# Ledger of designs, part 94: designed miniproteins, single chains, continued (4)

Each design is a single chain, and the fold is of that chain. pLDDT is the mean over its residues in the fold that is shown.

## One batch from the design tools (miniprotein)

Design m15265
Fold by ESMFold2-Fast:
Structure m15265 (fold): chain A 85 residues (1-85)
Amino acid sequence: MSLDEILEEMDRVREEAIAGELSVDETIERVRKLTEEGVKVSKSGGQAQLIILHAGTLLLRVSYHQNPEDRARLEEAARELYSRA
């Protein structure tokens, strides 16, 4: 999968999660897997960092549409990703 395809898939995950078509656990797992794949196909550390930041921001954006417990889990997953950037 190309970097552009990974970013497009991340956008689909965000849309599906906000629509309630993905569970919080499925959203976190899919975003983590896409981030790992994006880092592997990145041509520089800067490109890898941008992918990680995009993934974390996606999880935070999804969190605003969730109940407090699910919001906390998504925020924790986003913080874990940002720590790797």
Scores: mean pLDDT 84

Design m15266
Fold by ESMFold2-Fast:
Structure m15266 (fold): chain A 62 residues (1-62)
Amino acid sequence: IKEIKKRIKEIFEELKKLVPYQQESLDEGLKKILSLKDEEMLKEALEVAELSLKNAKELLSK
């Protein structure tokens, strides 16, 4: 669970670099996710974060 939170935090830091205009929204989302105690909810949040990072990189490459 602690490792999942660490990975999510790293992904959000990368997202803030790619989409700085969403920084406040990303910071609020990260705080909410890090407050989760359920491992399944954290895994789901990690999958969504990874997909968001992939989509942001694709938009940047276009």
Scores: mean pLDDT 75

Design m15267
Fold by ESMFold2-Fast:
Structure m15267 (fold): chain A 71 residues (1-71)
Amino acid sequence: SPLQQALAQAQAVLAGYQGRAEGIRLIGENTYRALAHLPEAERVLQEYLEEADRVLAEGEAQAAAIRAQAA
């Protein structure tokens, strides 16, 4: 059904954004470890974590919009 297809699409979109956000967090943590001897290490980590949060929020909003259109 079109509704079931839209719900599956919303879930797939959300899963993609969740994976992307997790990848950004992992890169941020690895970068922090590489830069741990430098004073900017904390700022760089924070920037990656903020970007991951933005990506996740975007994915949640997009998934919600797809679900709303199907209702």
Scores: mean pLDDT 89

Design m15268
Fold by ESMFold2-Fast:
Structure m15268 (fold): chain A 85 residues (1-85)
Amino acid sequence: MGKKKGVLGYYYKELGEVARKRGGEELSEEYRKRGEELFKELEEDPEALEEGEKGYKERKKKFEEVSKEASRAVELMLETVKKLA
């Protein structure tokens, strides 16, 4: 399904950027290449590519919200530990 391939392509692109920031140049290039191959395959189906991008952005936003809540929980936990120390 084109939508799933589009989402996967964007995930590989993001993984490549994360690997690059962590010093994994070889791994970054591998993920970037995989993402490019998926996008190239979807060039003949712009609707599937657009749906994939939208789905990726929605999932990324939800992940950011969960990460934000997790960060708040950790902060509250640290404050609790300080009060009990």
Scores: mean pLDDT 64

Design m15269
Fold by ESMFold2-Fast:
Structure m15269 (fold): chain A 80 residues (1-80)
Amino acid sequence: ALTRQQQTVVLFTSMSIDISAINFSIDTNDWQGLELDIAALEQTIKEVQELLPYMTEEDKERFKEMIEKGKKLIEEAKKK
């Protein structure tokens, strides 16, 4: 089993991958892939939000910032 600290690292990595995928789809004009990338990031945000109550206060604030950045990226991507 992963420690709580290892679980937070995995979640940050997953969100970073999802954000990178959206940016890659935009950069390559892959508009079909962008729709899937948006859905993936929305799902990762949902999973992070479910685990937020069990995180340290430092991790909660860090994830809140990352969620807000992710939501803004989704909003901007949906305008394409």
Scores: mean pLDDT 79

Design m15270
Fold by ESMFold2-Fast:
Structure m15270 (fold): chain A 111 residues (1-111)
Amino acid sequence: SKKTTLITMAEVVKSEAYKELGITEPLTPEQRAAVAQISTLADQGKDDEALKLADQVASSLSEKDAKAFLVETALRMVQLGKIDLAVELLEKAGFTEGAKRLREVKELLEK
């Protein structure tokens, strides 16, 4: 099913991003709350506001924490079917290969 495919894709992207970007530590409670707020905006169709808030939060974090935060936010976007938002967030995190693969999967899901 489409839902099963999105969940599987999110798990694959997470594993690859964590390895490639050297993400070893979980998000703080405050960072997780920010991911939830961004996810709520995206779910409401406020995609531009979601990206702006993600950029604002990432800019306030260390490079390492920003990458982990952006990847986790992108995974939530994948689970919501917001593939274009997930791609932009992975690009911001520096995981360009993951963003490319996600674009390719989007084309397959639209068949």
Scores: mean pLDDT 82

Design m15271
Fold by ESMFold2-Fast:
Structure m15271 (fold): chain A 89 residues (1-89)
Amino acid sequence: MERTRRNLALAREVIARIRAGQPVPDVDAYIEDLTFEQLKELLDLAIEALPAVIEQLAKRHGVDLEELEKKAEELIAEERKLVAEAAAA
């Protein structure tokens, strides 16, 4: 339990640094010790943080963020449908 909390805290710190445009620390050593379950949680956190990172990168590189947001909403809607079907079964 404590190990999962430490790894999630590290993941949040790395994501926060990416959002701020700071270089990520040498995270390969930390990620290597993650279990398969913890790696999935780390991936989910990264996906949730991606919109903020993409927004900053898109602003600096002149990418159309509205088009990306529309596609993200479609994926979220599809995922919600699958979750609802699983819960109803």
Scores: mean pLDDT 61

Design m15272
Fold by ESMFold2-Fast:
Structure m15272 (fold): chain A 96 residues (1-96)
Amino acid sequence: SERPFLGAKKEDFLKLYAAAKYVAENAPRGSVLRVTSDSIVTVLENMGIDEVPEELIPKSMEEAADILRELAEKFKSPSLARFAQMVADFVAGRKV
């Protein structure tokens, strides 16, 4: 019942979904940050992810950025690292 997501990999996709969804709900409408987060959410929902444990939902954009950075390092993903930096830039008051 854990396939195609196995053990820690399943939790990592749930964390990615939770963080991306939080960013999508809190990013400015029409921003590149919003479009990027909506795209990630859509891909994961098409893979069958539609809910996440409440404990995995970020409580701030700063927490979402930290989660995305950790996932980017774990997956060695330059695209996730860029997304995490965009969220951090938003938290710092930079336009995204």
Scores: mean pLDDT 80

Design m15273
Fold by ESMFold2-Fast:
Structure m15273 (fold): chain A 63 residues (1-63)
Amino acid sequence: SAAEEEAFQKALELARGIARLLESHGGTNITITEDRETLTVTVTAETAKGRFTVTIDGRMFLL
């Protein structure tokens, strides 16, 4: 649906912002993984403190 696509795009934009912040703070091997079935976007990175993972649930943007 249009609402699901908009929610997914919001999750993707947030993920891209997180990826940029991680890169600016020395994060390496940064990846963004998309799952359109569950409307989730996952950002992973390697940092000096270990592997970082954050999952954004685009369903939170569904109204």
Scores: mean pLDDT 86

Design m15274
Fold by ESMFold2-Fast:
Structure m15274 (fold): chain A 61 residues (1-61)
Amino acid sequence: AMLDVLPPEAAAKLQAAIDAFRAGNLEEARKLLVSLFTEIEGADEETAERGADQILQRFAA
């Protein structure tokens, strides 16, 4: 699973993003996911934002 290979810091950010989404704080959830993609994948902002939007879409499904 993805959490099994993430550093503790990245796993904590992913969990915080899930918690923010459940609380209805979509802006905070998106910000945390963008930060996760830039720190772990070294993605540029556009790629990180696209990845964050895809994950949020999956949370909503």
Scores: mean pLDDT 73

Design m15275
Fold by ESMFold2-Fast:
Structure m15275 (fold): chain A 85 residues (1-85)
Amino acid sequence: SSLIEDIKQLIEDVEKLKKLLEELEKKGTLSKELIEKILEAIDGTLKQLDELKKKVTDPEALKAIEELEEKLKELKKFLEELLKK
C-alpha cells in the first residue's frame, strides 16, 4: 500500500528530524522561532492524521498512522520541554 509506505517514510523522517534538532540544541543554535514553527507544523499534521483515521478501514494503515502520531507527539513533547529552558 502506497499509504503505508508513505507513512513509514514519514516516521523515519520524524526520527531523523528529532536527531538533527537534538544536535542543534547541543550546539546552542536551535532558535525559539524555529521550535515554534515546527510545533505549529506538528499540530497541523496531527489534525490531518485525525481526519485521515476517520476514512481509513485497513488495520495495517491505521496502525502505521497511530505510530506516526506517537512519534509526532514525542517530538512535540521534546520541543515543548526545550521552550522551558
Scores: mean pLDDT 87

Design m15276
Fold by ESMFold2-Fast:
Structure m15276 (fold): chain A 52 residues (1-52)
Amino acid sequence: SIRDQIIRDLFTVAISANDMVARRAEEKGLDQLAAQQRKAADDLRKLISSIS
């Protein structure tokens, strides 16, 4: 549905943002924060997979 497409697009933007924060955290040596952000991105990817 159109709603599912919009939700996928929004989650895709959120995943990109979390990946960007993780990379910047890694650059600054904030390994725990980087791991948390990567986990958040993975969780969002799983949510996208659960919608049609």
Scores: mean pLDDT 82

Design m15277
Fold by ESMFold2-Fast:
Structure m15277 (fold): chain A 81 residues (1-81)
Amino acid sequence: SLREKAKQAINDLKSAILKGEDEAALEKRYGRKVVELMRELLAWQEEREAEPVTPENAAAQAKYREQVYNRILEEVERMLG
């Protein structure tokens, strides 16, 4: 499905960023908006790893992660469809 292809593209983008692939090449392949949103999500996750995990913030962190992921997913689906 389009959604499954978009999820795979997001996984590929995450791997490419973590491997240090050229930013211009990533922007050409995935689009600048998608790359920026993914970098923001990864930076946010890294900041959260430095914070103590409490039951009170775990749900809020999960909700925010899902919100940003859904924004990336919508942009990728728009690009592919």
Scores: mean pLDDT 82

Design m15278
Fold by ESMFold2-Fast:
Structure m15278 (fold): chain A 74 residues (1-74)
Amino acid sequence: SFKEEIEKMTAKQLLQKAASLDLTSKRAEEYVDQAIELARKKLDETGDLESAALELGASVLKSVIKRAKEKKLK
């Protein structure tokens, strides 16, 4: 299932999948949300700067998706 697929992916892979889709799609949002959760978890556990960069990038992308959806309706 889609839920099982996203649970097996790394934060970086999830962001790559989101970037390959229409940013206004529900699937892109689901990939980004999962990437944020995984990156935050790894950041909390390791203090890894790569995980911090991925979490920040995913959070920014989520904001961009929201704005893109608002513009598409205008």
Scores: mean pLDDT 75

Design m15279
Fold by ESMFold2-Fast:
Structure m15279 (fold): chain A 72 residues (1-72)
Amino acid sequence: MASIEQIEEAAKKMVEEAEKQEDLRLRIGSLEGAIRMLEKELETVDYSEEERKRIEEIIKEIRAKLAEAKAE
């Protein structure tokens, strides 16, 4: 079971790697993959209300980055 800190670090690394992609399509795909991973965590792991809220905020942040990438 991953701690909330490990999930946050994993999401951060996925976003960082996505932003390093010069290919816009690969960058979009990587960001979508990060969102799917976090949504899966919310479905399968019994997090506290605070931890679930934190993951939901991370998802919103990645979705904002995805929208920016799609507008590029």
Scores: mean pLDDT 79

Design m15280
Fold by ESMFold2-Fast:
Structure m15280 (fold): chain A 113 residues (1-113)
Amino acid sequence: MTPLERLREIADRTIAELEKAGVPKELLDAVRQTFDALLAEAERTGDIAGVAEKFVDILRALGNYFKKQGKLEAAKVFYRAAIEVARLLYEHTGDPEFKERIERLEKELAELD
């Protein structure tokens, strides 16, 4: 799979898992629109790495938001998605910054149990 195809797969799985976690349709639609806009930016610009980095930041922010609301299952879905995108970035770039981001996200995820 190309990096862009992997981003689409992560986005689609994230929406499906959020639906399974009981996130309302209206909020799922808003999240999907955000993901679609990021994927469209990647297609338009060819800047897969830059868009993927924005994905990690948005997914982490959404995870933090749901954690503060006590919606821990939804928060876990967002943190897992952020980890997958950060892993894709690390595989593609080799930049140790993304490895450090993965370790921080894994710690944040572990604190939700």
Scores: mean pLDDT 85

Design m15281
Fold by ESMFold2-Fast:
Structure m15281 (fold): chain A 57 residues (1-57)
Amino acid sequence: GALAEPRDLDQRKLRFGRWMLEHPDASDEELRAQGRALGLPEATIDTAIASHRALHA
């Protein structure tokens, strides 16, 4: 991977989304911990979690 490419953040967001789909019973704490482990900013993590929950509303 290249340093500081905008595409790298998008790839991490996709990995996080897939992880959430593979772990549908994960807690908020687990979801935030995984997002942080992937190097995502807090606002991005919160948006991704909210979007995931909306799909299962």
Scores: mean pLDDT 75

Design m15282
Fold by ESMFold2-Fast:
Structure m15282 (fold): chain A 117 residues (1-117)
Amino acid sequence: SLREKMENGALAAALTIRAAAGDEAGVERLRPRAKEAIRKSAERLGKKISDEEVEEMLEKRIEEARKRSREELEAELREALRNTPDEEVRELLERVLAGDYSAAEPAFLRLAEISLE
């Protein structure tokens, strides 16, 4: 569903932010949900995927995110903040930039919702 795609996108963004920021505890908290999202996404596309393949795909995404510089990620977040008229998203993105990564998933979910209007 469209909602599941938006929720999965927000979760992926939050996972990337936490991994790039070195928030390993936050990455581990999101891991079970990220694995389920990968599995369901593959199933929706009619693809057969094993538990091992799900784990490998997630680990590759986390490793790639860890290689990203915090400065590059912050620049992308500041760009989103400059281009966002929505007050709720602006407040959530400012919290992420201040190091409150719990605001990342709600921010990107709201951004996805706004993009459909």
Scores: mean pLDDT 84

Design m15283
Fold by ESMFold2-Fast:
Structure m15283 (fold): chain A 75 residues (1-75)
Amino acid sequence: LLEKADEAFKKGRVDEAVKLYTEEAERAIQNGDYETAARAYEHAAFHLYLVGGEENLKKADELRKKAIELYKKTS
């Protein structure tokens, strides 16, 4: 699933890639897998940082905050 998101990003489909990472994170949260969910949000945020731009950086910051909160739930 994350490989599909990475592939979408490599092809310049940033919105599709972010959507796929977000869907994986939401699925993982439903299953109580907070580590997988946090990693999915971190991957999405990382790719948005690489693209840059004011909107992408704001989205990346929001996704990273979600990842941090999820990491707090892993123990």
Scores: mean pLDDT 78

Design m15284
Fold by ESMFold2-Fast:
Structure m15284 (fold): chain A 66 residues (1-66)
Amino acid sequence: MKVTDMQIETLSEKKLSDNRVLKLKRVVLRFDDGRLVTSLLEIEEEKSDSGTLRVGQVLSRQSVAL
């Protein structure tokens, strides 16, 4: 099963510190069989000189077929 489309939407952002942001994201995956999977993720991003570290958790998952 192959992902044909992926949409990521940032629903909210909360500044925790000068280099840390908490983001609530919605991820929608469309598969080649017409199935849609929607997930809500809470992601903490920390920016450093070596790049951005992300730590996330899944808050909810919903699946629907077309």
Scores: mean pLDDT 70

Design m15285
Fold by ESMFold2-Fast:
Structure m15285 (fold): chain A 76 residues (1-76)
Amino acid sequence: KEELIDKAVESVSVKGTYTDEEIEELAKELAVKYKIPFSEIKKRIYKEIGKNMTGFDRRRSLYRLNLFEKYYNKYS
């Protein structure tokens, strides 16, 4: 149950480049699919994105750095 949701969030958060707007749209879709509050899914996505900051994919590293800074500024 929760493991399935965590895997879905991981799958979403590791693909491509995401803006805050794209993250909100994905969070809405996952909230409906798994019947979880939108705010809870959104927090999980941001946390999972932060975990990928040390990735060796150059494209991902650059965009994940920007998202990590936004995540920390939002919750600092």
Scores: mean pLDDT 60

Design m15286
Fold by ESMFold2-Fast:
Structure m15286 (fold): chain A 90 residues (1-90)
Amino acid sequence: SEVEEVVELIKEGNKKRKEGKPLSEVIEEFLKKLGKTMEDLREKLVSQGSVPEEVIIEIALSLHMIGLLFSYEKGLWEDAELIYKDLLEL
């Protein structure tokens, strides 16, 4: 799913951070890749007719913010995980 694609981007970013890649570089890659995932998510949810475009954008931005939290603020992961699980169930 498109949400799973964003999850994979988060995992990839965290892996690159563990390999010593700078946070700024990981964030830049996230922004580029998230743009495509956001477009794919918009197309899928609009075709289902059940979710407004504004909500799709909010979900994509929330997943991006969760990705940033996972990359540099591991202490906030508990809150990020709860929001993330809720978004995955949408």
Scores: mean pLDDT 58

Design m15287
Fold by ESMFold2-Fast:
Structure m15287 (fold): chain A 71 residues (1-71)
Amino acid sequence: SSMGEQLARQTVDGTAQDLVDLGKMTEEQAKKAAELALQGYSPKEIAEKAGISLSTAGILHSAADIASISL
């Protein structure tokens, strides 16, 4: 796996953990939402599949999009 893929995973996982720490979702929801975000699912699909709010899903989607940008 490329270094970029590792950085993307770390960024999304870190964002998901911050959202768990803020009480926005459970650790189980965070694991599922992070995987969906890394796979390119929309905020609506992440929210529906992980059982989280649309706003929380949007944050994870944005983190995955930002992490996909090459330097």
Scores: mean pLDDT 81

Design m15288
Fold by ESMFold2-Fast:
Structure m15288 (fold): chain A 70 residues (1-70)
Amino acid sequence: PLSPRDRADLERARSLVENAKTIDEVIEAQALIVALTVKALFDPQLREAVGEELDELGRKANEIEKKLLA
């Protein structure tokens, strides 16, 4: 169970990764993913719930960034 803020941030990160077409959108997604990942380092329940998904979203965001910067 995520807090309403963490849930909203996760849903926004998902949407940005799915639809990102600009570097600014990728940077926003990366910032949200990093913030949630840092929270998960100190919240075992959050890490258990979304840790794997955050890792996957982070990898996707980084690959999109590489393509947009090429």
Scores: mean pLDDT 85

Design m15289
Fold by ESMFold2-Fast:
Structure m15289 (fold): chain A 118 residues (1-118)
Amino acid sequence: MEADIKKAIEYAEKAKRLALESGTPLGEEAAKYAEKAVEAARKGDLEKAAEYLKKAAKIATEGVMQGVLPAEVVEYLYAALAYVYRAMGDEIGEAIYQMARAVAESTRDRAPRETPVS
C-alpha cells in the first residue's frame, strides 16, 4: 500500500510539473487538480485522490487535443490513478493501467500533430 501511494504521488507530481511548464490556463487547471490529488493521497483519502486525478486527466486531455499540453501529462495522471486503485486493494489495477494506457494512446492519435511550439 505505502509503495503504491508513493508511486501515485510521484506520477501526479510529474504530471503537475509538465502541465505547469506549458504556461497555459488548461495546464494550470490540470496541475491544480493533480496537486489536490497528491494532498488527498497523503491524507489516505484514496477515493478523493482518484476523483481529482480523473478531473485532472479530463482537463489534460482537452489540452492535448488543443495542442497546448503534451500527451505525457495524461499518461502520468492515469498512471497515478492506477496506483491509487492498487492502494485501495483493487485487484483490477493492472486492467485499469492497461485501459489508462489505451486512453492516452487514443488521445495522441486524435491530437493535432503539432509539436509544442518552441
Scores: mean pLDDT 77

Design m15290
Fold by ESMFold2-Fast:
Order: structure tokens, then sequence, then C-alpha cells
Structure m15290 (fold): chain A 83 residues (1-83)
């Protein structure tokens, strides 16, 4: 469905940011400036995911969006501790 396609696109974008965070954290190359940038980008994607979740009726889409939002929230809290 178009709704599922939209969800996958947003989740893919979020997953790339989460992967970037993981790589920078593991390599000890994450700067406070980069952490702030990642927080801003993740918060923007979270807002888009939440907007899609609010209008979604498909239980599978809702579950996928909710899981990604939870992952983003956890990562934002971890990033905030590093600033």
Amino acid sequence: SAEMAAAIELISRASLLLMEYSILKSSNTLTPEKAKELIEELEKLKAELEALLAKSTDPAVKAMLAAEIAAIDKTIEELKKLI
C-alpha cells in the first residue's frame, strides 16, 4: 500500500541516522556538535513518523511506526547524555 511504502521510506531514513549514531559512538568519534545535529534530524523524522502514525489505520503499519518512534526516543535520550 501507499501507506506502507511511506512508512518504509521514513523508517529507512531513521534507520540510517540510527546506524550513523551507532558507528560514531563505537568509533569514539561522536562530537557534541554532531550529537546536536543528530538529535535535530531524529526529532524531525520522529515528527513525520508520529504524523503518519496518527492517520494510519493498518495495524502492521502502526506497529512498525511505533517501534521506530521508540527506537528514536531511546537514541535521542542517549545522545542528550553525551552533550
Scores: mean pLDDT 88

Design m15291
Fold by ESMFold2-Fast:
Structure m15291 (fold): chain A 80 residues (1-80)
Amino acid sequence: SEEEKRLQLIMRLNKALVDGNREEARKIARELFKLLPEGSVVPLVYYDKKTNTYKTRDVVVRSEEDLLAALDEMMAEAEK
């Protein structure tokens, strides 16, 4: 089902984020967006080097730019 495909992509996206693979995370996010109803909540997991721990952020997706901007913001903060 499309729901199962969305869940699989969310899992793969979060694995890419945890692995620090920014390029793959962006590619998966674009593919995921094609299957997301407007206003869907996507849980994003990333490693915060400053606190040396994993963090999660729930993102409400109304546009592809919302999802990509959230990824870019979290990845930029993790790099600083």
Scores: mean pLDDT 79

Design m15292
Fold by ESMFold2-Fast:
Structure m15292 (fold): chain A 70 residues (1-70)
Amino acid sequence: MIDDVQLTSDQRIAQARALGNADAVALYQQSRDLYIQSVELQQQGKMQESVQLMRQGSALRDQADALIAA
């Protein structure tokens, strides 16, 4: 699951870079970092904090998707 999230995020970052959309690149990078941190919290048993970071990451990814998806 971690690897799938990282791969999906890396693909979206690469697509945003190819489109020249620096704002989308920044949002995808922030979303990826939050997802990685959320999984680390899950592994530590901090489920409540993990869920909060996942929701923040999802919101940033949705914003980035809106910038690159016409």
Scores: mean pLDDT 77

Design m15293
Fold by ESMFold2-Fast:
Structure m15293 (fold): chain A 109 residues (1-109)
Amino acid sequence: SKEDVNKKLEELKDVFEKLSQERKNELEQFVKDFKNFVKGADQQTVVKQLLEVLKNYNNPNTDEESVVKSAYVLGEIGNKEAIEPLTKLLDHSNKEIAYAAAYALSKIL
């Protein structure tokens, strides 16, 4: 539920608050740039690729940075297909991934 997601986001709020200002600016700018990029006719193809990154989070060849960025972008787009893979990321050992998933779910729900 949205209430459970908001509770998880509160528990993880220090993760985002302790990020460097440069890191926060990087994530915000990446989301803005990508959101503008996906306004085109190929939006469905791009969304599918972002969903595949989230689904493959346990693959040792998956870049954790890509998982974090994909979660934020899918949250800002409001893609409901991301709900299931994002929910699986809420308990991820990388707390930045867990926070990104909680933030994205709070935007979609």
Scores: mean pLDDT 80

Design m15294
Fold by ESMFold2-Fast:
Structure m15294 (fold): chain A 96 residues (1-96)
Amino acid sequence: SEYKITIFDLGVALVEELAKKHGLELSKEQRLAAVTYFSLGDKEGVERALGVKLEKSINELKEEIKKKYSAEELKKLTLEFAKEFPDSLLAQQALK
């Protein structure tokens, strides 16, 4: 099967980067909510879930993550994330 990068893969990488950049201690629920809102293109939802203001649009953030990570690196991050959320249909579908 050909590997396709999904918006969910980009969201997982972005949330991990924002958590490190801003020193955020995020709950599992906050991380899942932020990835979900990012996947929906909801900038305000991401900001609310993380408790931070985003200076860039969702599209600008997508392009930054695409430039920083390979497809293999993105899928590895998504696999690690999905192990924390076995009951999340969205996270489990991102693995297929």
Scores: mean pLDDT 78

Design m15295
Fold by ESMFold2-Fast:
Structure m15295 (fold): chain A 65 residues (1-65)
Amino acid sequence: MTREQLRKVLEEERKKALEWAKENGLSPEQIAILNEVFEAFEVMIEALDRIEKDPEAAKKLAEQW
């Protein structure tokens, strides 16, 4: 549920952001930054998925903090 829903939202927002950037004449460098931001969110979604599927992984991560 959570991972798949978040990934769908992220993909749709990424498409909208890239379309907006193209329409407003953003530079390739600015578009690259947008892509980096969305890739960072993908890493966070993967971490959340791991926490949901493995509670021991969540406990180890919490102990590290």
Scores: mean pLDDT 74

Design m15296
Fold by ESMFold2-Fast:
Structure m15296 (fold): chain A 90 residues (1-90)
Amino acid sequence: SELLAEVEELAERMVEAVKAGDLASFSREGSRLVFLLVRMYQAGVDPSTILEIMKKVGERAIEAAPEELKSYVKSHMNSMLRAVEGFLKS
């Protein structure tokens, strides 16, 4: 529950950053989310739950992004998802 609260805080910061066009903050908070998801996995959270969280955060960020940034946000979220998937398989 504490870790899920941290996920929500980071997701909200990512959404606010993309709404503002602040791609540096979006990338920084996204990296923090990846590290948090890795810690959750190491704490015994199911890989399918980790991947579901990542996909839902990505959907929220893409939806919130200005039209001109949607492709960038989608590409960046897909790269972060691949990084998480790679870690879960190693």
Scores: mean pLDDT 86

Design m15297
Fold by ESMFold2-Fast:
Structure m15297 (fold): chain A 74 residues (1-74)
Amino acid sequence: MEERERARERAREIARDTVREARENPELVEKYGKEILLTAAEMAVLAETVDLPGEEVREIVRETREFLERELGL
């Protein structure tokens, strides 16, 4: 439970930081595109979930993707 909650909190932090970075640094969106930024955030989230069961990993990644798609307008 502790590892799951920490992974979720870290995933939320990564997602929020990605949205903030995209909004405050439009040159990054211009250079990399929203899709690459989303992929980078998903990979960072996967690194935080390495010790979790697959079902929990899929849920956290899905939540992260849905948040980023809404916030970045994908």
Scores: mean pLDDT 80

Design m15298
Fold by ESMFold2-Fast:
Formats: sequence, C-alpha cells, structure tokens
Structure m15298 (fold): chain A 79 residues (1-79)
Amino acid sequence: SELLEEARRVLEELVAAVSPEHRALARQRGDEVLAALEAGDTEAAARHLESLVAALSPEDRQRVAPHLARLGAIIREAA
C-alpha cells in the first residue's frame, strides 16, 4: 500500500526528529501504529497514534507536529 509506505517514511522522519532519550519509545509506539495500519485496523492505529503523542515531550510534539498530522491523515485515508 502506498499509504503504508508513506506512513513508514513519516514515522522514520518523526523518530529521527525527536530527542535521543525518547527515540526508542517513539519507535515502539510508531511501530504499533504501522502494525495496526498493515492489519487494516484503523481504530487501533488511531489509538496507538494517541499513545505516541502522549509519550512525547511538549518540545518533541511541537517539533514533529507536521509528522503527527500526516500520520493522522493517513489513518483517516486508510479508513
């Protein structure tokens, strides 16, 4: 799926942009979003995206806001 490939690219950019101390958790939560999208479970993908947002610091959320917005758009497009 082109949407799944785009989501993977957006997640890689997001993980690279977050602070080093939070990268492992951001990758774990992002991988959960990707797994749900691959399974076609857009409701689970949305919940995992909310968990990813909650795991980020306010500074990281501001820095990756465009990437979070694009992941949300991809989930809506996949639904």
Scores: mean pLDDT 88

Design m15299
Fold by ESMFold2-Fast:
Structure m15299 (fold): chain A 68 residues (1-68)
Amino acid sequence: SLSDLEPYRDLIESIAAAVSSSDEERERISQAILEELSKRDVDLSNPEALKKEMVRIALEVAEELRRE
């Protein structure tokens, strides 16, 4: 659930910031990561797999935004 991701919020925001060129893009990417992960039963006991998934989502969303 979304609340299970609160401890990772700073990490999500830092990943979003790393792939974004603006505050607006950063907010959209971080929101997309939270929404996508909240829809999935992610294994929080595997932090490396979780981080990899966050980065994958961030890059996909960033590319989608830049195609527009």
Scores: mean pLDDT 77

